# Ledger of designs, part 30: designed miniproteins, single chains

Each design is a single chain, and the fold is of that chain. pLDDT is the mean over its residues in the fold that is shown.

## One batch from the design tools (miniprotein)

Design m1030
Fold by ESMFold2-Fast:
Structure m1030 (fold): chain A 75 residues (1-75)
Amino acid sequence: LRVGDRVRLDTDSGSVAEGVVTSIDEDSITIQVTSASGGVIKKGQTVTVKILKRDEDTVYGTALGVGAVVRRLSG
């Protein structure tokens, strides 16, 4: 996962959002949401971050806000 990557965010509730990675820290990834369907990502939801160009590059995390920031979980 890299800054500038287009990503898809899938939630446990079945909501989907797409966005662009704007920042990567050791503990968090900041994503600017560009589109959403099935509702918004809520704080505290477990989300799967998937790189749209590389489906194998998946990151799991917990949403820190509505569609903007995901904390990376080591799995």
Scores: mean pLDDT 62

Design m1031
Fold by ESMFold2-Fast:
Structure m1031 (fold): chain A 83 residues (1-83)
Amino acid sequence: LEELERQIEEALKNGDLKRARELLERLVAEAVRRGLVTEEQAAAAREFVARLLEKLEELLKKGKSIEEALEELRKEAEELAAE
């Protein structure tokens, strides 16, 4: 999973939301396959990812730089992942 996580970070840094979404779906699928999460948890994770990507799009529309938008996205991901 380490390589996949690194690829997700690179996609997010580059503002490639399509690539980030595809990689996050692959990460979730691998986690289910390895028994780390259930399919129910995977569905919740997909909803979570969709919400974060919507937030990122909003920040970019408001004129935030990609770096600022990614910092805010990371904070939200940390807060939501703490559950």
Scores: mean pLDDT 72

Design m1032
Fold by ESMFold2-Fast:
Structure m1032 (fold): chain A 84 residues (1-84)
Amino acid sequence: SLLKQLEEAIANPLDEANREALIRAVLELEGRLDELEEALALEAGPSQYAPAIARSAREVKLLLEGKADREELKEEFREEKEKE
């Protein structure tokens, strides 16, 4: 879920240099996710919000996928270190 990805990004910052930037970006994305969830709650296919949803979804997907990839790398490295 998108909310879970945001929570993980906030809870596990990549490093000090970009920690603040990561948190801020994730908080901004949280607002867009609220917009998406609110629109989706209206009906199965809310045409009124379709253009805004598509735009926000694309931006959120690109940003979260980038953040998720970095978090996944950090998670794998952390697991490897703990396993050692």
Scores: mean pLDDT 52

Design m1033
Fold by ESMFold2-Fast:
Structure m1033 (fold): chain A 64 residues (1-64)
Amino acid sequence: MIYEVTITTDKPGFDERGNILPGGTKLLVENVEIDEESGIVRFTSVETGRRVYVGKDNIELKEL
């Protein structure tokens, strides 16, 4: 299932290589996993195939 993710403007996200994804970034993603202990949401960018990590309070998720 594909989702549209918006990273909120408060804090950036990061990819698996440590590249910064600034607040306001919109991504098409799959394989969304929520880790409640760390407060991190993990997903795979459809465009790049890279894993992305964002704080769960810094994400808006829309199912497509």
Scores: mean pLDDT 81

Design m1034
Fold by ESMFold2-Fast:
Structure m1034 (fold): chain A 65 residues (1-65)
Amino acid sequence: MAEAEREARFAQAVAEHRAGANDPSKTVSPEAVRVLFERGLELLRAQAPSAGTQAAIDIIEESLK
């Protein structure tokens, strides 16, 4: 299973949960989401190379373009 994909999904879920906990009418700032994804990308790159890890990295990099 793609552990890296689960990590990226978890990071996004945490950001969404924090946004909803404070004010459901507000969205997480683009800067906050970007920082969270950049953190996740760094952690994924530190993991041993695998197809799942590379796929997650590619998805996050594409999202940051």
Scores: mean pLDDT 65

Design m1035
Fold by ESMFold2-Fast:
Structure m1035 (fold): chain A 90 residues (1-90)
Amino acid sequence: GTINLATASRAELAAALGIDPATLTPEKFKEIREQLIRMELLLINPSLSLAEIARESGFPSLATASRAFTAATGVSPSELREALRSALSL
């Protein structure tokens, strides 16, 4: 499937993070989107744990990162990692 983190809904990301959508400024939304893009790129590396990827992407916890990623992409980080590992023969 096609995943486009750049078009993720502000409301969906706010809900996943447990924050009020009204406090999610365009600047904060861009920051979170960039963190999610970094996370997606790091998921290609099979040597990194999901918790390490969450930290390297600037999230306070794997739970927060997983909810935000799932809201943005429709799949969990663990599901995407397995799909990428299978597709890339890693």
Scores: mean pLDDT 73

Design m1036
Fold by ESMFold2-Fast:
Structure m1036 (fold): chain A 63 residues (1-63)
Amino acid sequence: MSARAQALITAGERLRAGASLREAAKAAGLPVSTLSAIGEGDKEQLIRAADTVRTHLAQRAAE
């Protein structure tokens, strides 16, 4: 729900499109260290985390 949640979704979309972790972080406005911590160093886990947040926000936005 915070700006950070939307930033994480943006980062996940960039990673899914084949962007580097640095490019995803830049597009999301987050430090690379923050994204690395969320995904535990795994891009696939980070993408899954972003997808979970995206689903939650989609339900909120549909209201």
Scores: mean pLDDT 73

Design m1037
Fold by ESMFold2-Fast:
Structure m1037 (fold): chain A 87 residues (1-87)
Amino acid sequence: SKDDLLDEIRKEVEKTDLPEEVKKKILEVIDQIRSQTHLSPEQAAMALVTQIQEIADESNDPEVKKKVEELIKKIGEIAKKFAEEQE
């Protein structure tokens, strides 16, 4: 389900070495996407990726951007697995 997908993504965020402020912003976006019940797992993941990239850009930190790219790859893998299982 979308909630299971978002829970797995939350765990990946917590495993990252991202600054606390950046993690907090990402978790807030996850909660916002969770409230949008009309989104499929694929749509939720795509929206989340877009918002995470924006958060990284605002930080202007190369290390944050590198870690965000790795996180985005993990999100894509998780989303693909959940989308295939629901169809």
Scores: mean pLDDT 78

Design m1038
Fold by ESMFold2-Fast:
Structure m1038 (fold): chain A 80 residues (1-80)
Amino acid sequence: HMARREQARAEGRARLEARYGPEVLKLIDEFKKKVDEAHAAGDRAAIAEIYREFSEKLEKLGMPEGEIEAYRRVAERELA
């Protein structure tokens, strides 16, 4: 159900905010918006660049590569 996904997403966001501060939530929201726009435009090259920028920004916040990769995959599936 949509409510279960919403709840899991809210819990994930709360954990990230507690660990990295509110800046991480802004980065995730911006990432989702950019990927959605690129999907609507059919621009696969832009999607790859957006993923790279997102990973770089999360790494600067101190997030481990494995955690960044997991988050990127979840965001991609939600937008597909």
Scores: mean pLDDT 71

Design m1039
Fold by ESMFold2-Fast:
Formats: sequence, C-alpha cells, structure tokens
Structure m1039 (fold): chain A 99 residues (1-99)
Amino acid sequence: IDQAEIDRAMLQISLAVGLTTFPSMSEEEAKKDVERSEKRIKESSDPLEITISAMNAAMSYKKLGDEEKFKEYADLAIAYGGTVSPEVKALVEQAAKEL
C-alpha cells in the first residue's frame, strides 16, 4: 500500500467529516475547534496532522466570519499538504474553494 494513498484517504475522511458537520457547527464549537486545531499545529511535527488541523481551523474561522484567518489557515494547509503529496494539496485546495 502506497503511503501517499493512505495519507490522501485520511485527509479525505477528515475533510468529509468537517464539511458535513460544518453547516451545523455552533459558534462555541467553532471557537473550541480553533483552540484545539491551533494547539495541534503548534505541537505536531507530522505534516499530514498539521494539514488536517489547519483545514479544521480554516473551516471554523469561516464559520466565525473571520475571512483573513480563514485564508491564513487555508494557505497553511495548502503549503503543508504540498509537503505530504500533490494529491493531498489538490484535495485541500478543492475543500478551501467549497467553503
């Protein structure tokens, strides 16, 4: 099994869960997700975990109406996703466009 395919599948599952729950997310839940995601980004050395956490932060900031923070974290996720694989980067770019 190709590690890049495993990484892509893990990201796809995380993005699908995020996108399906995003419309029902409360402001309080979004604030908690931001705190959790920012902590994971700071503490993690795994590019895939940083990518997923940055996308979670971007989705939560979008829910909170913070467009500048949404762009910042979406760009961070795209950059780290690109270090995982081209396929991961493409999935993150597509998810960011759908938000």
Scores: mean pLDDT 79

Design m1040
Fold by ESMFold2-Fast:
Structure m1040 (fold): chain A 83 residues (1-83)
Amino acid sequence: SVQEEAEELIEEIDRLISQGPEADLEKLLEKLKRLQKLIEEHPEELVPLRARMTETLERVIRGGEGEVKELAKEILRLLEQLP
């Protein structure tokens, strides 16, 4: 399901950011882009995960720089627009 895919992405993103400076930033960007697409395509189905996604994205913003941080900010804005 969409919710199961989103939960898996959240867990993978949390795992990547927990690696700190050694995190695979390219893989992190790929996971963030996939999460963004799911939110854009299935906004209503992802409402129950809003709080979890927000927490994960806030961690990415705190620990990330450059493209990773900016993309996480954009996704956070999308979450604020969920129904």
Scores: mean pLDDT 85

Design m1041
Fold by ESMFold2-Fast:
Structure m1041 (fold): chain A 84 residues (1-84)
Amino acid sequence: KDEEYKKAIETLKAQLEKFAAVHDQETLDEGIEQLEEVFKNRETSEEDREQMDLAVKLAANLDAQLAAAKKVPSADKEVIDLLE
């Protein structure tokens, strides 16, 4: 049970690392799809589903933030430097 959740988180981390290096939406989407498959095949408690849902939302939030930054390329570097 917890091991499946851990696997989903590890998959999410791997996909996010690839996404950060490439800024590739397709790679992030693949990671999210894999997490959705884990959700689908798992008969879990409400608490476990909430934790997994949080991980999926985190990935989606990062994707949205990066997409917004890409709309203003000149500001993207400045924003990242300031956030650092």
Scores: mean pLDDT 56

Design m1042
Fold by ESMFold2-Fast:
Structure m1042 (fold): chain A 74 residues (1-74)
Amino acid sequence: SAEEEAELRAVVDAVLALLRALLAEHRDSNPEVAALLERTIAEVEARRDDPREALEVLRRGWQEVVDALARAQA
């Protein structure tokens, strides 16, 4: 429904804001994480008109960010 799409769009917008904040924190300290965050933000924004596709792209990109953060902690 249109209401469900609006809710998904709001979730995408909220997550993009969090990703941008995380990028600002890691930009100078972890170049690998920063690059993955920048790519994920760009890919999600490119699919903003389809919030379900945007969330699928986000899930894949976030896994790469998590894996990079785990490597940085090792």
Scores: mean pLDDT 83

Design m1043
Fold by ESMFold2-Fast:
Structure m1043 (fold): chain A 61 residues (1-61)
Amino acid sequence: DKADLLGEILQKLISGDMTDDDKARFRRQLRELGFTDEQIDALVDEGDIPLIIDEINRVRS
């Protein structure tokens, strides 16, 4: 589920406990769910919390 994955990413970014292994797994799972490389970089590598919240809202719609 996209919302569940995005929620996990958001939680780890806010807590500051995201490991390199977590980032690698999230990048793979987001790509499998059809996210673009640009979106994946913003969500995981850059930690764009506002973008994560916006994507969760889109998935719920």
Scores: mean pLDDT 81

Design m1044
Fold by ESMFold2-Fast:
Structure m1044 (fold): chain A 97 residues (1-97)
Amino acid sequence: MLSDEELARKIVELEIKLFEGKATDEELVEMLELMVKFAERDPSISQETKDILKKALEYAKKVLNGEKVPKFSDEETAQIFAARRLILRRALEIIRK
């Protein structure tokens, strides 16, 4: 099992790869899995945020497997971006200790 510091570092590394256009679809799924694990360890993160991250992960896994899935609504997409930004901020706070 990864420590909180190791989990935070991997999330940040994967976000940098995504920003650089170097991340694979498999690495996007890995990042979302790590974000879900990170959120589940933090009781101050809302259940709604945890649920939207899990939904994003399930969608990414289905797309990676070649499954036909409906697109997210604009509202759901905005919620996913907000959730990812929150996790990234908290991960950066842990690394900057």
Scores: mean pLDDT 82

Design m1045
Fold by ESMFold2-Fast:
Structure m1045 (fold): chain A 94 residues (1-94)
Amino acid sequence: EEEEVREEIAKELVEQAEKDLEEAKKDPSVTEEEREFLKEVLELAKKKKLEEMAKLYRRRLGEELGLPEEEIEARVAEAPALLEELIKKKIEKK
């Protein structure tokens, strides 16, 4: 059950990450470093390494890009942070 739910959410994250990366490639305000980060997130999503995705997001946005905490929280909440909530919600419905 939990593994099946994780696979379903991972598939959704792959689709979202692919869209984010494609949109970033078309946006001139997005740096090459940020695009490389999104590519890494996509690869981790494809490999279903969801916990590693969350760690990569927090580390990259906070430590390497120097983004404000508020922006880090917003970006994490949109992807990996929402993952645990979605897993819990789908498990409870089954």
Scores: mean pLDDT 63

Design m1046
Fold by ESMFold2-Fast:
Structure m1046 (fold): chain A 81 residues (1-81)
Amino acid sequence: SDRLAELQAEADRLSAELRAAIEAGDVAAAREALARLRELAIEALRLLEEAGEISAAEREEAIRRLEELAAGLEARIEALA
């Protein structure tokens, strides 16, 4: 899907923004980039389930792992403050 390719390109840009914000100690920018990355990942997983490429159970598992990773990154961002 072209939409999945667009989401991947946006995720790549936001990942670069997140790394730059963390390196600069910009907590607000890092939190915003992480929040947007989380939203894109959830949308991509929804599209994959709708396309039949993953099951509902696999989507739930992926979201759980995403939330764990996001919590770890949030803790690292807070440590910059």
Scores: mean pLDDT 85

Design m1047
Fold by ESMFold2-Fast:
Structure m1047 (fold): chain A 78 residues (1-78)
Amino acid sequence: ALPEAFERALAAYLERQAAAHAGDAAVERLLKWVAADPAAFLRSSVAALSRRFGVPRSLVSNLQRELRRLAAEHGVTF
């Protein structure tokens, strides 16, 4: 089980990302998957995720960097 504080921080971050990309179905699909399996997201390559979801590599890279930061802050290892 993930720490509750990490789950809350991740949910808040993903909600802000969803708001920033409102109307982008590809980004919405990616964010839902990240919420469901953050470990699989971090194990995946930026290029593979960009192709799979149809989103910019820069977005994937920024999301992975921020999620790793949040995980580190809460003592979570994937």
Scores: mean pLDDT 86

Design m1048
Fold by ESMFold2-Fast:
Structure m1048 (fold): chain A 67 residues (1-67)
Amino acid sequence: SLEEELEKAEEALREAERNRDGVVAAVTLHQLQELLEKAKEAGDEKLAERAERLIRRATELLQSLGL
């Protein structure tokens, strides 16, 4: 489900934040962007908002790493 995929992406992002791993952060950002599109197509506003928050976190992590 989209919810389970978002949960896995959030866990991966949390690990990337702990390890300051820009590769995992970039891969996770790409996955989150696809999940956001799917959530919007499904009309699931709550999942879309959750994906947008995680995209912001991944982007901020990448910026903090100079990427």
Scores: mean pLDDT 87

Design m1049
Fold by ESMFold2-Fast:
Structure m1049 (fold): chain A 75 residues (1-75)
Amino acid sequence: AAADAALDRAIAELKRVSKNPELYEEIVSLAREARAAGQPEQALAIVNLGIRYLKAGDEEAARKVLELARQELAS
C-alpha cells in the first residue's frame, strides 16, 4: 500500500542520517510497533521526527520523542 511505501522510504532516509545504529534500530522498532497496532500515520510521524532531530544533531530530542511515542502506544 502507499502508506507502507512511504514508511519504507522514511526508514531508508532515517538510516542515511543516523550515526547511531542503536538509536536507528529503536526508532524503526517503535515505528513498526505503531504500524502493527494499526497506526500507520503514527509510525510515519515517529520516523519523520527522528529524521528531523537527527539531521539537527539533537539525539536527546530524538530520544525524548521515542519515550513519548512509547507512552502513547502503551496507553
Scores: mean pLDDT 80

Design m1050
Fold by ESMFold2-Fast:
Structure m1050 (fold): chain A 75 residues (1-75)
Amino acid sequence: SSGERLLAGAREAAARGDGAAAGAVGWEIQKSVENGMPLSDPEGLAAALREAAAASTDRGGREAAQKAVEAVENY
């Protein structure tokens, strides 16, 4: 996925408080990095994914969003 698509997905997840959606973005980030594709805005991605974690009301969603943040921060 392009970095713009990933950032849009992360921001959408944050707006919805949807940690599971943020987790899915994190999986795409990890796949992109494993395939040697650079992240265009890792700081923006991490910030949006942290917002998704903070906005998620359920534990599973928070955990998924936190894993997504780790995928960006380990880049």
Scores: mean pLDDT 82

Design m1051
Fold by ESMFold2-Fast:
Structure m1051 (fold): chain A 70 residues (1-70)
Amino acid sequence: DIADKIKILRDAIEEAKKLIEEHKDDEKLVEILKVLLGYYEKALALAEAGDLEGANAALAAGYKEAEALW
């Protein structure tokens, strides 16, 4: 379970970085993606430390903050 979460978060981080580079001229989208990237990296660190609950909480907070920026 935690290994699957780590894999998903690593894939999400790489995809977010790719989207930021692809859409670098869209300031609002880049801001949203950078917020999500920061929370994905925080969630990955928590998941790697064995804190799956903390990782899920970080993702929930990230999605809420990204939604508020939309």
Scores: mean pLDDT 83

Design m1052
Fold by ESMFold2-Fast:
Structure m1052 (fold): chain A 95 residues (1-95)
Amino acid sequence: EEREKLIKEIEELHKKRVEELLAQDPDYFARETEEAKRLDELVREIAKLRSKPYLTPDEIERLKQLEEEFSRLVSRLLNRAIDETFEINEEIKKK
């Protein structure tokens, strides 16, 4: 339950940061990470499918797969961010 709230909060922070960075530097994702590039790709594909007035059965299945992949990627990034934050707090001077 609290994990769902943290994921939402991280998603909102990511969206805000992405919007700010894309406004200043559209090539930001090219230098970030492969995971960030994939996340952006997933968001764009999901938005494109959701903008359609109707979906074929294949498109519905594709949308489900994309949303599942997006959710897993966000969870993975959240876990990494938590781990990095704890590591920085404990070993800030060494890193």
Scores: mean pLDDT 62

Design m1053
Fold by ESMFold2-Fast:
Structure m1053 (fold): chain A 96 residues (1-96)
Amino acid sequence: STTVSTVDAGTVELPAGRHTVTVSVTVTNTSSVPQVVSGFLTAFDAETGEPVPVEDNEAAVATVPAGGSKTLTVTATLVVPRAGTYRLSIVVITTT
């Protein structure tokens, strides 16, 4: 089975331009089987909800043991259209 979830990674204040960000989220596997998880960064303008283009968005991949947790760390480049507050999230894809 495959599920997709979005994990909030917080907010950051950024000027306009290209900025490399590194964010981490902890994924917990509450199931009785190991799960393979992959994570990608997403970003949105916190005021408008507009998506921010993401470049060099390398997937983080981990196997989370049954009843265990793993930290996913992703690094990507945000192409910020205007100075402001941006909400960062990791989209987690889980495969059993």
Scores: mean pLDDT 83

Design m1054
Fold by ESMFold2-Fast:
Structure m1054 (fold): chain A 84 residues (1-84)
Amino acid sequence: LTPEQREEFEKDVIEALTLISFAVTLIAAERAGASPEDIERIRQLGDEYLKKVREAKSVEEAEKIHREGIAELNRLYDEAVARR
């Protein structure tokens, strides 16, 4: 792989990990009895962070965005579960 191809591959992996984290959390929220409004907020947050990861200019930026996304995801999940 060229350095450029390796960076693109690493960004693709971070995007996939971000997608999986949001997908698993949506399933968990639904099973926990989260409201439709809370499920929609998690879905919208996922779409936002996936877009940000795709638009990242470097692997380091993508990793930072991923970590921020996971932190916000955990906050929304905890809020959704607390409301059931």
Scores: mean pLDDT 85

Design m1055
Fold by ESMFold2-Fast:
Structure m1055 (fold): chain A 84 residues (1-84)
Amino acid sequence: SKAQDLLEKGKQLADQGKYAEAGIQAGLAGILAAKEGDTELAKEGGQLAIESGLKGLQEDPSSVHKSIAGALMGIGALFEVGAK
């Protein structure tokens, strides 16, 4: 699925230390999975997005907007599936 593809891309970006981009991809994966009713994929994407967004915020000041956006997408995905 597109959500799974986005999650795998997010994991690859995180492995490369590209946390802001990883957070965006994982956050989009979480939101799409939540809308598709895939609660486990939504939780995984949401959690990775929050983790990656926070790391991006701490490690790359030039990516603050992307890092915040990824974290917020992750929170939104987790909220939609009732994980928080």
Scores: mean pLDDT 83

Design m1056
Fold by ESMFold2-Fast:
Structure m1056 (fold): chain A 91 residues (1-91)
Amino acid sequence: ADEALYRISLIGERIYSSADPSDPLVAQALEKLKKAAQAISRGDFKEAAKYLREAARLLLEAAKQSKDPKVSETLRENARELERLAEELEK
């Protein structure tokens, strides 16, 4: 639980520092990360995994629309980390 919350916090911080949080897709992804963290704190790992996958999808969509290759790469990397975390939580 603590490890998953820490990883979500790091991913959120990286997104916030490298992407525009006023981008609707990025903002929605960050909201899904908050919901995932809340689900983990309740012990609802299946719900958390669902929110993490939704966040990853939103980040991949934001990456496709980004004109900055560095921002696009960071969003794709963070999406892959969220997908891996979701898979781990469902085991």
Scores: mean pLDDT 82

Design m1057
Fold by ESMFold2-Fast:
Structure m1057 (fold): chain A 82 residues (1-82)
Amino acid sequence: DELAAAEKVVTLARELARASGDAAAAEEVERLGRELLEALRAGDMEKAEEAAAELQRVVDEAASRLSEEQKRAAIAAARAKA
């Protein structure tokens, strides 16, 4: 299920952005996560791919500033919510 897989990705992205302490990154993740899930529900695959690519960029930037312990904690928090 593409939607369920995307929801898990968005949940992890939220936890990674939260762990980074970057409020702007957290707001971007929330906006892009909504765009991704809405596009998938509408069957708009081009829009979903664009939102997913931007979401991945924001997550990669946030994660690059985290320690391995912070990354593990964020992953554990995301799994607990799934």
Scores: mean pLDDT 82

Design m1058
Fold by ESMFold2-Fast:
Structure m1058 (fold): chain A 55 residues (1-55)
Amino acid sequence: SEILEKIVKWLKENNIPFSLKPSKDPVEELHQLIAEVLDISEEVYDELKKYIESL
């Protein structure tokens, strides 16, 4: 998924720790990444949400 690739790149560029667990459903992979970011920081989650809305 193009959206997932852009999110992973954004997380790497901002030095946010994450783990990508492979799933046959790209929506599940996306939800897992978002949940992991929210668990790390609400501020980072808000920035990620704004970034996704700009896509």
Scores: mean pLDDT 75

Design m1059
Fold by ESMFold2-Fast:
Structure m1059 (fold): chain A 98 residues (1-98)
Amino acid sequence: MREATHAKMLEIGDELQKEVDERGWDTSEPEVQREVLERARERTRDTDPALALYFEGLLALLDGKYEEAAELFTEAYRLLGYDVTAEQILAKIEEFLK
């Protein structure tokens, strides 16, 4: 990941983790994971479109929509200046799920 995008992702992750801890949410629950990712998407929607697409991709993964997730991740990476294909991203998702 690009350094600036990685730093922003960590910042958002820390803010969401604090909210999770304060609310006593169980992050092993898919419903809680969805809520956290939806909040991350909303926080980034207007300011960081690449991160917003990345969080939408993670939401698609939670739904088992691997093809849709690959397309969303491909758009996010292309906005960051990477020349990747949805097929390449889908292959990485399938490898990760092994």
Scores: mean pLDDT 73

Design m1060
Fold by ESMFold2-Fast:
Structure m1060 (fold): chain A 100 residues (1-100)
Amino acid sequence: SAGRQKAQQLQQQIDKLVSQNFQPFTDSHYQSARQLGVTPMSDKAVYNQLRNIANYAVGGNPSFSSPWQLQFMQQIADIYRQMGMDRFADMLNNRIKRIQ
């Protein structure tokens, strides 16, 4: 079905975006862990968290406020727009505007 094909294409684009943003997320996490004096998460845990953020970006979590997170959200919105998922792109862009 068209819906299944679109879901698969969306997942592939998100997976690519997560891979491209892994290092910025890891750097941010390691900096925070260092400041708090806690053990940093494993690379697998960091990757899974970034993937979860990407998959739930439309549902909106208030913690997306750093410059890299806003850029990451914009990249997700661009993927939704390119795939004709205009409602999801609009929801995410409205969230970015409220944070900026």
Scores: mean pLDDT 70

Design m1061
Fold by ESMFold2-Fast:
Structure m1061 (fold): chain A 97 residues (1-97)
Amino acid sequence: EEERRKLLEEVAELYEKALGYATQAMLDIASGDPRALEDLRKALEYATKAGELISPEEAEHYRKRMEEAIRTGLAGARAFAAELQSDLEKYRKELEE
């Protein structure tokens, strides 16, 4: 119980960072800022760290989301951010239970 709670807190913090970078990448893409790629890479780094801790089977999925964001621009970045938000809410809800 206590170990699971600490893991969920760490995972939630990592997903919050990933979501922050994915959201910044969306803003960068919309404004034509070349920092969008770096922000997507940081989003992937934090999402992968969180995934490896809580759901290793899902970690590879985040790489595909970043690749789609590079390919489609704003649409793919928005989808990546939405998935990170969903994952964050899932683990935050588990912390409240």
Scores: mean pLDDT 83

Design m1062
Fold by ESMFold2-Fast:
Structure m1062 (fold): chain A 88 residues (1-88)
Amino acid sequence: MATVDYRLEGDTLHILLLGVSPESRGKGLGKKALEELIASHPEARRVTLEVLADNQGMIKLLESLGFRQVGTSRSATGLPLLVMEREV
């Protein structure tokens, strides 16, 4: 299964959590969940999220959906994060 937590602020859809169970990885469920969420918010002009810089699976998924790195950040514990964005 896939789960998404999000917040819409103005015209920007902030994805707070995207989770895909291990047995569901590679089946496109994360991609489907993201595309369905974006399609349900036609007022959104941008979609953003932060991802751990070492999470190659998530980075590849996001790049396959048209996301690009627009910056870098750090988690509350100091872990390196990539700030990813897509215009819609």
Scores: mean pLDDT 74

Design m1063
Fold by ESMFold2-Fast:
Structure m1063 (fold): chain A 77 residues (1-77)
Amino acid sequence: SVEEGLRELRERIERYRRNPEEVEERYRALLAQLPAEVQEEFERELARIRKSLTSEEQRAAFDVLAVEALEALVRAQ
């Protein structure tokens, strides 16, 4: 259900908030698996979106979703 998905997302965000270095390490490891031009475009787009976010909660949620999006992109190769 949507409620179960949101609960799982909240739990994941909370875990990542406690360990931001692990999130950054995972992000960098995934990013390195993509071609250079894709890396640049992805980082530019993330920076743009992140600037529009107004709270730490929104930024933490976005960072988690960015890792998930990156995992999907790597798998699609």
Scores: mean pLDDT 76

Design m1064
Fold by ESMFold2-Fast:
Structure m1064 (fold): chain A 64 residues (1-64)
Amino acid sequence: GTFEITMKTKPAVNLNTGEILPPGTTFTATSVTIDESTGLASAVAPDGNVYLFDASGITITNLS
């Protein structure tokens, strides 16, 4: 499935371009991985860009 990720209080970083998605941004991902040891999450968008963010500051919704 596809995921909708909303940044609540912290930004996301595009690891391919260095662009910052500010708090309050919503974006779509095809996969999400959470590293419980660091509290960091990464997501892959449909365009292949990888975003890094804090797992504690997001909401994730499954899309059909």
Scores: mean pLDDT 81

